# Designed miniproteins, single chains, continued (2): the designs that were tried, part 97

Each design is a single chain, and the fold is of that chain. pLDDT is the mean over its residues in the fold that is shown.

## One batch from the design tools (miniprotein)

Design m7590
Fold by ESMFold2-Fast:
Structure m7590 (fold): chain A 86 residues (1-86)
Amino acid sequence: SELEKKLSELKRKLLAHQIALDFYRGLLETQDWLEEKVKEGKASPFEKALLEELRARRPQYEADIASLETEIKRLNEQIKKLEEEL
């Protein structure tokens, strides 16, 4: 049915957003790990350069995470409503 097709589409979008959220959270965790490694004097020149890039991009990644969390909440509400109509 059209409802089942729409539900499947929303569940696919939810999965994609969850994967994106996990990815961005992983970038923040990588930054935190690199910050500690630099403090311990164990970081390579490459790792120091990567940390500078991650630091510069952190506000954007945090904004992307907030946006993804909002979209995931909206998708979950839409899925629940459609499942209640079935």
Scores: mean pLDDT 89

Design m7591
Fold by ESMFold2-Fast:
Structure m7591 (fold): chain A 82 residues (1-82)
Amino acid sequence: MEEFEQENARLEKALAESEKKIRETGPEVFRKRGAPDPEKLVEEIIEGLRLINEAITKIDYLRKVKGLSGEELLEEMKKLAE
């Protein structure tokens, strides 16, 4: 059980580091591409990533608790894509 908690802590840290990196480098990248509001675009991307992460978490729940796999998982993903 402790191994599971340690792995979750590592994943949470990795996600936080990814979000921080996007906030640090994203605005400069979009500014170079001529985006009118690069900070706003970065926040929209981060929000999108949070939604994707929530969808992945729901899929993991369906997979591990409900036992869904393959085509059944794809159907559930389609429902989340709206």
Scores: mean pLDDT 69

Design m7592
Fold by ESMFold2-Fast:
Structure m7592 (fold): chain A 105 residues (1-105)
Amino acid sequence: SLEEKIKLAEEAVKKGDWFIPDYLLAQALKEGRYDEAIALAEAILKVDPNNARAHVFLAEAYLKKGEYDKAIEWAKKALDISPNNERARKLLKEAYEKKGLPDPE
């Protein structure tokens, strides 16, 4: 269940283990379960609010769901935490492109 996956991800992050969270998030995104990916990433952020990886997963999930304004918001937050995060930069550029906005610098 989603609740069991959230519990596993939260406990793994508390122990510094990102293998389980990365696996669950990647599978949810790959299988089009974007709301599940959002719920998992938000649960992780309750445990570790400044986790750049969780912000990147939120940006990607919202982008794939077509919620471009939220994708921009979460990608920018990821870049505030990790300015050299190439994945966050690519997601931000793609979200701007999808909205017909000029490339963000």
Scores: mean pLDDT 86

Design m7593
Fold by ESMFold2-Fast:
Structure m7593 (fold): chain A 56 residues (1-56)
Amino acid sequence: MKKLEYELNRLKQEIAFLEEQKKIAESRGNTKLVEELDQKIAELKERLSKIEKELA
């Protein structure tokens, strides 16, 4: 349980960081980087959802 809580918090922080990077990439017109970051964010959000279901 505590290990999953740690992983959950770490994933939330990583997602927040990548979302900020995506905003910067969007403002600079770097569409390739936006696509890569969007894919990574989606993967992390899916993993986050699975951990949340295990903790519920």
Scores: mean pLDDT 82

Design m7595
Fold by ESMFold2-Fast:
Parts: structure tokens; C-alpha cells; sequence
Structure m7595 (fold): chain A 80 residues (1-80)
């Protein structure tokens, strides 16, 4: 289902943020996962896309090409 896919993407984004030391973003992703049962699918998709986009931007700003590439792959998973 879409909600299961979005939850999987957010969990991977959380692991990626933690792995690369983006602790503030990791906390925001964790809070979003806690809100997930109360979100519509449209809101969940929008918020997941926003958080993954911010992860990619944080990686780019840090010069972390591996984290940026992994984030782009997560965006592709949202679109499927």
C-alpha cells in the first residue's frame, strides 16, 4: 500500500539521517513517523517528500555525495 511504502521510505530516511549525523532532521523524521497514523495518504506523501527533499539538501550542503544519492533513490520510491 502507499502508506506502507511511505512508512518504509521514512524509516530509511531516518536511518540515513542518523548515519550521517543530521540529528535535527532525524528528530523531525521520527516525529513525522509518530504522526503517520493520523495523516491522510495525500498529507503523508507530501510530508514524506518534503522531509526526503530536506535530507537531500542537507547532504548537498555538507558535500556528502553518498547521502545525497541515497536520498534521491528514496524520492524515486515515493513516486512508485
Amino acid sequence: SLMDRLRAVLREALALAREHGYDDLAAEIEAELARFPGLSPEEAQRRTTELVGRLIQAAIDAGDEEAARRGVRLLAEIAE
Scores: mean pLDDT 86

Design m7596
Fold by ESMFold2-Fast:
Structure m7596 (fold): chain A 55 residues (1-55)
Amino acid sequence: MREEDEERIERAAAGIEQATGDRALAERFKRLAMELLEEGVSLDEALRRGYEWVR
């Protein structure tokens, strides 16, 4: 996984924590997005699936 992809996922997770106040939800989103990216899913698709999961 590239550092820039990790930074974007961490930034998205921080945004979820700020919007929801739920740190566990943000950690779950980060883990899901990281797992998808490691499985060869694109960053955009990994973020999209993560956002669909939290909404």
Scores: mean pLDDT 78

Design m7597
Fold by ESMFold2-Fast:
Structure m7597 (fold): chain A 60 residues (1-60)
Amino acid sequence: SDEELIERAVNFLGLLFEDRKEVGRRQLLDVLRKEKIPEHLYERVLEAFERRYGIKVVEE
C-alpha cells in the first residue's frame, strides 16, 4: 500500500540522515528515486520525514 511504502521510505531516510539538522530536498529526492519510490509519494514522504525526525528539508 502507499502507506507502507511511505513508512518504509521515511524509516530509510531516518537511517541515513537522523543525525542531521537539515537535508537538501534534491538529496532526499535522489535517494527516493534510487529506492524506486513512486514519484507521486515524494511530497508525502518528505513531510512525514520532516515531522518524524524534526529535520528541516531545505531547497538547494
Scores: mean pLDDT 86

Design m7598
Fold by ESMFold2-Fast:
Structure m7598 (fold): chain A 55 residues (1-55)
Amino acid sequence: MSVEEIVEEILKKYPELSEEQQKKLRELAEALANAGASSEQVRIVVEWYAKEILE
């Protein structure tokens, strides 16, 4: 699963996220992938971050 696909899946699950929050999620996902994180690790961290933002 690509980083773009992971972000799209999370955005569909959390449609309440603002455009600014969506940008932050994309930046986080790209940073994690560039740091060598697996697709599963990126998904877990980005989804956790989305939940924290909505808290």
Scores: mean pLDDT 80

Design m7599
Fold by ESMFold2-Fast:
Structure m7599 (fold): chain A 83 residues (1-83)
Amino acid sequence: MAEEYLEKGLEYYKKGDYEKAKEYFEEARRKALEEGDLVLAARASFNLSLAYAKLGDIEKANEYFKEAVRLAREAGKSLSEVL
C-alpha cells in the first residue's frame, strides 16, 4: 500500500508534476510510518524533500531530508542504502 503511493509519486515527479508527486509522497510517508516500515518511510521522506525543493520550499525540503537520514539510521542503514 505505502509502496504503491511511492511509485505513483515517482511517476508524477518524472512527468514534472511536483504538486501531485508531493501529495503521493506525503501519503506514502504517512502509511509507511503507520506500518512501521522505516526503510520505506525514509525513501518517501527523501522523495518528499526533492518535491518540496522543486516547488521552491527549501525549508520543508531540508526538514524532510533530515527526517529521511534519521529514519534510515533508525533502520540500521545509510540513506543511500534505502534509495
Scores: mean pLDDT 88

Design m7600
Fold by ESMFold2-Fast:
Structure m7600 (fold): chain A 61 residues (1-61)
Amino acid sequence: SVEELKKELLELARKYRTAPPEEKMAIQARINQLLGELFKADLSEEEYRELQKKMDELIAG
């Protein structure tokens, strides 16, 4: 579901913050894959922007 995809993306963003460089590439690839799945699931532009904002906040700290 869209909610499960969003949940996994937020968990990946949290993991990315503390991950070593070698794991960051794998996490980024998974994030990109799941964002593609959300695009196919017709997530609204507003929901997509809010998700991106939350992920950026989690990654940046």
Scores: mean pLDDT 81

Design m7601
Fold by ESMFold2-Fast:
Structure m7601 (fold): chain A 58 residues (1-58)
Amino acid sequence: SKKVEEAKKFVEEVINDKSLSDDEKGEKISEYLKSLKLSDDEIEEVKLFAVELMEKRD
């Protein structure tokens, strides 16, 4: 869905933002996801995407 793609792009931009701490990144992502009306499946897809990006950074 467009909302999931938009959320994934936002998550990727936040995770790759060198000016933000990991705590700030987590809060921005959480606030953004709360602003979207996503289904449970869509939330899980975005969460898995975020976890995969963070694991690849380590």
Scores: mean pLDDT 77

Design m7602
Fold by ESMFold2-Fast:
Structure m7602 (fold): chain A 97 residues (1-97)
Amino acid sequence: SNEEKAEELRSEGIKAFKEKKYEEAIKKYEEAISLTENKGLKAEMYRNIGKAYIKLKKYEEAIEYYEKARELYLSLKDYALAEIDKENIEEAKKKLA
């Protein structure tokens, strides 16, 4: 199914990130987002894209994806996870200052 493929792509993206293949990780996470209707999985993948952009020193892109993750977590009423992405945004903004 598309959901099973999204979970496989999530796992492949996490593996690529651990191997420091950050562009490959982003591609896998973007593909996972495109195949799933699960808002929680989308939010996790957006956060992971943000983390990969931080590693690539692309701080504006990282902020964009952390904001997408935060909005989804807020829509799910997961305020604890939304707060983590707010902190991630503030940390990335310090890199641009």
Scores: mean pLDDT 92

Design m7603
Fold by ESMFold2-Fast:
Structure m7603 (fold): chain A 100 residues (1-100)
Amino acid sequence: SKAEELLEQLRKILETVLKNAEENKDDPFAVETDLALGLMAVSLILNIARKEGDEEAVKVAEKARDMLVEASDYVRQGDFDKAIEKLKEALEFVKKELEK
C-alpha cells in the first residue's frame, strides 16, 4: 500500500496542476510555474518509488513525468489547449492505475 499512497499523491498533484492550468490559461507565467512545480513533485515521487523498489509505481510515475514534460513543451509553444489535454490524459492514466 506504499505504492497506493504514492500514486494517490501523484493524482492530487496532477489534479492541482490541471485546475491551475485551466484557471490561469491566459497567464502563461502562472501555467509554466505550476507545471514546473508539478514536475518537481512528480520527480520526487519517482525518486521515492525507485528507493522503495516499487517497479509498478516507478513505471506509472515515469509515464506521468513524461506527459508533464510534453505539457510543458506545449505551454512553451503557446498551445495551452494541447497542454490541458495532455494533463487530462496524465490524470486519467494515474486514476486508472489506482483502480488496479
Scores: mean pLDDT 81

Design m7604
Fold by ESMFold2-Fast:
Structure m7604 (fold): chain A 73 residues (1-73)
Amino acid sequence: AEVERKLAEAERLEQKADEYHKISENYRNAATMLEALDPAAAPQAAQFRTLADSYEKKGDELRAEAEKLRAEV
């Protein structure tokens, strides 16, 4: 049924969002460690923070889509 398909898709999107949020956290941790070890690496740390922001946004978008699908059932 379409309801079952939408619920399965919502769960899949939620799992993918968790993956992206984990990647985001890893980049933020890497940026913090990089800056702590070498102040000259601040530009590279900034790139890692930009990547973290990108993955966080992607995760948030997937969660919003999952909520929309759940609201339709």
Scores: mean pLDDT 87

Design m7605
Fold by ESMFold2-Fast:
Structure m7605 (fold): chain A 90 residues (1-90)
Amino acid sequence: MDGIEGGEEALEGGLEAAKKGTGEGLEEGVAGAIGGIGGVFDAELGNDKGAGSSAIGGGEAAIEGGRLAGSEEGIREGERGLELGKKAYE
């Protein structure tokens, strides 16, 4: 559950950052979205540690992309993805 939700939040945050971003903001937003997708995929395969790791990385990228893009939604969803990813990784 936490791994799927963390991956979904990282994906949403990454997409919001990518939507508003250019250059590095767009690049980090895309990385956040890819990490989020990986987190959902790993969680569906029962790989909770893989899901947590992907959601953590995706969430961090979404936060940085959101900061660079000026996307408060990207930052908020990235932070939630990071928190849920840490729970799944433990």
Scores: mean pLDDT 83

Design m7606
Fold by ESMFold2-Fast:
Order: sequence, then C-alpha cells, then structure tokens
Structure m7606 (fold): chain A 98 residues (1-98)
Amino acid sequence: LLTPENAAEAEAELAKDPAFQAVLAATDARVAAAVARLEAEGVDAAGARAVLDFMVFAARLDIIYLKLAGKYTPEKAATLLAAAVDAGAAIAREIHRS
C-alpha cells in the first residue's frame, strides 16, 4: 500500500489539513525546547537537532502510513510526534553528551 505515488498524495492531503499543520507547529516548538534543554545539559545542540529532526522525519512516514490505511487522526499524529521527540532526546544524550 505504501508506494511513492500514494505517499505523495497522502502528504499533499496532510499539508491541507489545518489540524495536522497545528500538530506540526507544536512539534517544531517541542523540538526547539528539547534542543535548548539538551544544550543546557551539555549536549551538542547541532547533533541533538539532527537526531530529533531524523526521529520526527521517521514519525512523519508512520503518519503517512496511517493516512493510507484510513486510520489517521490528528491525535494519533500528535502522540507519534511527541514520542519521536522524547526518543530523539534520549538518543541525543547517549550519542552527543559532552
């Protein structure tokens, strides 16, 4: 079910969803806050940002899959993205701690 064509169509539909755009804005704020906190703890900010951005990217692929499966909700997207930020912060501490 996950093809490049179907993924692009699902992504375009999500881009038009105001609820999903609000979830993305909240995720951007959460990433910024997590990076700032990690930096204050002595973790390399650029390395932390790269890890968190990758984890958010991976979660966005899962959200596309949920959309294609007809199981997407903004609440599920928010849960997946929040979990990705939290997991990314934990990984960044292990890899990039000073």
Scores: mean pLDDT 85

Design m7607
Fold by ESMFold2-Fast:
Structure m7607 (fold): chain A 59 residues (1-59)
Amino acid sequence: MIDEIQRLGREAAEAAAQGRYEEAARLLRKTSDLAHQAGLPALSAIAEAEARRLEELAR
């Protein structure tokens, strides 16, 4: 699970760097869900907040 969270985080960062904010937000929401399942509530909250910020940038 940690490896999956790290992979999704890297994919989200790459998508955001390329201006693909909607895709980056989707990846961060998935990261948030996995972090919540892994018992990492702080990481889950951070990923959720970043996803919302990127969703605003995509509009």
Scores: mean pLDDT 82

Design m7608
Fold by ESMFold2-Fast:
Structure m7608 (fold): chain A 57 residues (1-57)
Amino acid sequence: SEAAEALAKAREAIAAGDLAAASGALATYQRLVDEGKATEEEKKEGEEARAGLSALL
């Protein structure tokens, strides 16, 4: 799904320390959540990704 792809990109960016790419991918993910295109499991993954980004800041 598009949400899963956005989350995968966010995780890759977080692992690389690329804060701009991570923020962009999470913004895409949030838009998909707002459009009702994310599952409950993807939302859990999104919270984990947000926590990972916050740990880098």
Scores: mean pLDDT 81

Design m7609
Fold by ESMFold2-Fast:
Structure m7609 (fold): chain A 90 residues (1-90)
Amino acid sequence: SAAELLAKAAELAREAERAARAGDTERAVRLLAEAVYYLSLALGADEESAEAAARTVETRARELAAQPGGHERLARLARGLAATAEALRA
């Protein structure tokens, strides 16, 4: 169901925030991309479109993490994604 996909996206995004705050860039980027995949499916995207969105976010999140303050920016992005998924589930 969409509610289950949104719950999964929120959980993965919260894990991504924790990984980003711990400085684990690779784990944070991977978890954030997975969160976007499940969020996209919850919003009615097909699997191919959801995979494309996840890959785009993975690339952009790596770029963001490499910038000054990147880990904090990545953590804030993950927090925002979790909040959005939780709001859409309510």
Scores: mean pLDDT 89

Design m7610
Fold by ESMFold2-Fast:
Structure m7610 (fold): chain A 68 residues (1-68)
Amino acid sequence: SAAENLKELAEELSKDPRIKVELIGDDTLVITSTLSVEELIGLALRIIGDYPDLEVSVEGNTITVKAL
């Protein structure tokens, strides 16, 4: 399910000490990081490719991922 995919993504991203993740409810993951803008965009594109059923948005240095 999309919610299970969010939890899997959160666990994988938590392995990088530059990335902080916060799960809000069961449907929203907020990703904050010390990554450069280019690295952040690259991460967002990877998430879109790996989890096409999740909605990904980028605002400043924050990536928000939602299960629809």
Scores: mean pLDDT 81

Design m7611
Fold by ESMFold2-Fast:
Structure m7611 (fold): chain A 90 residues (1-90)
Amino acid sequence: MAREAAEKALEAGLLAAKAAPREGLPLAIAGALRAIGALFNVERLGDEETAARDALAGAEAAKEAAEIAGNEEALELAEEAIRLAREALA
């Protein structure tokens, strides 16, 4: 589940970045970078817990950026990423 959470967090962050006004753009980029770090942790290091934590942080940043951007698709992806990351950490 950590990999799927990271993938959805990255999609949410990138979609939020495309839609974001200037105010939300740094937050969307930060979310996407965290999600990339999560993917690195799961795929290269096999560290599922660190990957899930990074995916959660990235998804939460992407959600805030999506809310600023008013982008419903990015918001839905970020919320799903948060759900998957929380399940991976439970």
Scores: mean pLDDT 83

Design m7612
Fold by ESMFold2-Fast:
Structure m7612 (fold): chain A 72 residues (1-72)
Amino acid sequence: MRLELDILESLARMGLEIAKRYEEKDLEFLELTLKTAEEALRLAKEIGAPEEVLKDLEEIIKEVRELLEEAK
């Protein structure tokens, strides 16, 4: 369970960093990154992850949503 959370969090964070680096935004990639971050947050809440982990995931979700809104 914890290993799965760590993998999902890492994937979400990498996805956000890749999206930020490129001027042209890929809508499908942003949607996949958002879904990954939301799954990670849900898993983190289920296992009682530390507050800092929950906050980090919520920030990733917020930033991905902002990029997705700009891409639309």
Scores: mean pLDDT 77

Design m7613
Fold by ESMFold2-Fast:
Structure m7613 (fold): chain A 92 residues (1-92)
Amino acid sequence: SHQAAGAIIKAAREAKEAGATPSVKIEGDKITLTVENANDKAIEAMRKAAEEAKKAGAKAELKVEGSTVTLTVEGMDPISMMGAALAVIGIS
């Protein structure tokens, strides 16, 4: 759970450094990181985050729709989800 949170935070930071726009949303037991204006570097960061979240035991789904990349992570504890969301908001 903490590792999945770290993966989300790292992806958001790397996406912003690549010139993309990260945003985050929590819906029930799911956290969604959306990156807009994503270039290849931002897409790669999101793919790595999805793999890291899965290795940490979370359910992770990555969708690429044009220049928008969405990473949805399920199975994190509420404290880790809130921590990840607040960190991403601070990055945004």
Scores: mean pLDDT 84

Design m7614
Fold by ESMFold2-Fast:
Structure m7614 (fold): chain A 62 residues (1-62)
Amino acid sequence: AEEIAKRLEEIMERLGISDRQAIAVYLAYVESNGDREKAIEAVMERTGLSREQAREAIEIFE
């Protein structure tokens, strides 16, 4: 829980996104069962981020 909170703050600061968007990234990653490609696609659809930014967000969380 504490590690997740730190990752969310890091994503928010580096990408300039809101807490709700960062949480959406986290949920997409968890729901994708560790499949980063599926998580990236879900993040792009939910937040409108580019593939490269979505990949970076997932990597920061991981």
Scores: mean pLDDT 77

Design m7615
Fold by ESMFold2-Fast:
Structure m7615 (fold): chain A 93 residues (1-93)
Amino acid sequence: AYDYFNEGQKYLNNEEYEKAVEYYEKAIALDPNNYLAWLNLGIAYLKLEKYEKAAEYYEKALAIDPNNLLARENLAEAYKKLGKYEKAEALLK
């Protein structure tokens, strides 16, 4: 949803990552094809150091928009944090 996505963006920009997660989850519940909401949910989890969840949400963003360079780069970073260096390198080609 427009309002939930914008509230999530506001909390993400203010480094309020748990609140950003809450609002992005509401946004994807209303519009599961909003790849930016999935991407930003991944970013919020990355900032919370929940790297497995971050990777899952970046994978969701890439399933909707496979050519999204930012989602691919952020997924590679999450894989590096998990020690999955070969998977990370494959995404950056």
Scores: mean pLDDT 85

Design m7617
Fold by ESMFold2-Fast:
Structure m7617 (fold): chain A 90 residues (1-90)
Amino acid sequence: MEEIEKLIKKYEEEIKKDPTNADAYVRLAVAYLKLGEYEKAIEWAQKAIEIDPNNAAAYRILAHAYRKLGKTEEAEFYEQKANEIIEKNK
């Protein structure tokens, strides 16, 4: 738990230094998923997509968070989007 909180601080500082670093937003969203803060995970993953609309990792985070919130239709939608991005980029 302390380790996740330290990672959150690290990624917040990375975002302050480079607000266009989509990977930092993704890592911050993953940290919030691990804390069970699913709404925050969605917020940060959405910001990653605003910077990089082809970020498959961000869509996977949205799918996971929505599934944890019981929003199955949204979860399936974002899971499909992540898979489409991965397939097109290979």
Scores: mean pLDDT 84

Design m7618
Fold by ESMFold2-Fast:
Structure m7618 (fold): chain A 69 residues (1-69)
Amino acid sequence: EEEKFEVEVDIALALIYLAIAKLDPSTPEEVIKRLEELVDKAIEAYKAGDFETARKYVEEAIKLFREAL
């Protein structure tokens, strides 16, 4: 399934970015908290089979990470 695979890749990227943000002491705590919330919501939506909602949350997480760096 096309959408499922794309969401899986995006979630993996968001998790990598979150890990990098947590390891970087210069990342603001508010950014880390927001990234955690967005990634958690994306994973919950993915587990529920709602790939459209999962994609929206992961896209917001990636955008936030790119704006913070």
Scores: mean pLDDT 81

Design m7619
Fold by ESMFold2-Fast:
Order: C-alpha cells, then structure tokens, then sequence
Structure m7619 (fold): chain A 58 residues (1-58)
C-alpha cells in the first residue's frame, strides 16, 4: 500500500545518500538512480503514487 511504498522509497533514498556521501556515486548518478528506482517501487506498490511522481518529475 501507500505507506509501504513510501517506506521502501525512503530506505532506498537513505542507501543512495550513504553511497553518495561515501563517494561511490556522483550527484547526478544518485539523482538518476533515485528517480528511477523510486518510480519502480511506486509502480509495484501504489500506482497512484507512481502517477503523482511522474507528473512532478516528468
């Protein structure tokens, strides 16, 4: 559901932020991966969140 989608997206964003801070990802790579993977999570768990996300970041 929506809460599970948001929780998984938050955990993913924290993991990407950690990798960015450790120098494993550039800012552009972290942003691109974040948008792509968050959209996948939303598409799987809550299609309404996916539509909102696409409208905001398309």
Amino acid sequence: GREEALKKAEELERELLRKYLEGELSPQQASDLGKREVLKIYEELDPELAKEFRKRYA
Scores: mean pLDDT 81

Design m7621
Fold by ESMFold2-Fast:
Structure m7621 (fold): chain A 88 residues (1-88)
Amino acid sequence: EWREHVEKALEATKKALEAVENGDLDSAREHLRKAIEHLEKALAIEPSPEVRAALAATQGALKAVENGDLDKAREKLEEAIEHLERAL
């Protein structure tokens, strides 16, 4: 269901933020991949501007983590959390 995917994406995004704050980049990447999967499933069920913005932000966070830009990763993860909380 749409709400369940958005809630799971929010949970995964918060775990990714914790991992970034702890310098655990492997965990951050794993949680970001799970968040992206749930956001894509949510968008397939119902088009939502907030969910689409959250997907863009989580994709940006994953790119930042891959580039070692932890400040940018944190910024994008905080953006994604804000969008997901507004969607719920």
Scores: mean pLDDT 84

Design m7622
Fold by ESMFold2-Fast:
Structure m7622 (fold): chain A 58 residues (1-58)
Amino acid sequence: AEEEKRFAERGKKINEEAVKASKLYQEDYEAGKKAIDEVTNKMKELVREQRARRAARA
């Protein structure tokens, strides 16, 4: 029946929305981890640049 079809379609939409919400949460978590890694890499580069500048300045 048409009602059964609409009910199934609503269930599918709710499930798709739940998947999207879960994806956004995972994205925020991964972005936080990536930011920490980027800060660590920047610190390593700064140390290398300082060493190069010290060598150039004597």
Scores: mean pLDDT 76

Design m7623
Fold by ESMFold2-Fast:
Structure m7623 (fold): chain A 58 residues (1-58)
Amino acid sequence: AKKEVEELVDKGLKAYRNRDYFTAGNLFNKAIKIAVEKLGWDAHEVSRKITQKLVELE
């Protein structure tokens, strides 16, 4: 579960770097859903961390 979330975030960041924003968004949404439903992580916090990584890539 945790590794699955990390792999989805990594794939999303790679898609974002390739300007495939649709695929990136889908992968980030899947990562957030798994983190919330399987790991009990806070959706707002996970989303914030992903957004921070995206801003740092620009």
Scores: mean pLDDT 77

Design m7624
Fold by ESMFold2-Fast:
Structure m7624 (fold): chain A 61 residues (1-61)
Amino acid sequence: SSELEREIEFIKKQLLKLSPEQAREAAEQIIKSFRYQYPDDPEAVEKIEKELEEVIKEIEK
């Protein structure tokens, strides 16, 4: 949904402000929270995991 996409974009912008280590820790906690929030929607969880991993790779460069 558009709401999920906005939430993901907001999270990405926040992660870009953090150090690589802090961003990785924050991303792991966010992904865990999404698994509890969307236990019956593995596609939504996979989307957030991939999107945040992409941001982390960018920060770690």
Scores: mean pLDDT 80

Design m7625
Fold by ESMFold2-Fast:
Structure m7625 (fold): chain A 62 residues (1-62)
Amino acid sequence: MSVEEAAAGARALTAAGDPALAAGVVAGAKQSGHDEEQLRAIADEAGLTEEQLARALAMAGV
């Protein structure tokens, strides 16, 4: 998926009241080979907290 598609999807999930699914989009983007800067951009667009981003990255790394 593209960074733009991931960011749009994550933002839509956060707006719908499901930041956990938005964090899952970030984890999926990492598994798809996106770098840390791109993952932070997706998280920022989605309005995710640093804790939610850290949890998503840990999930993708484990």
Scores: mean pLDDT 75

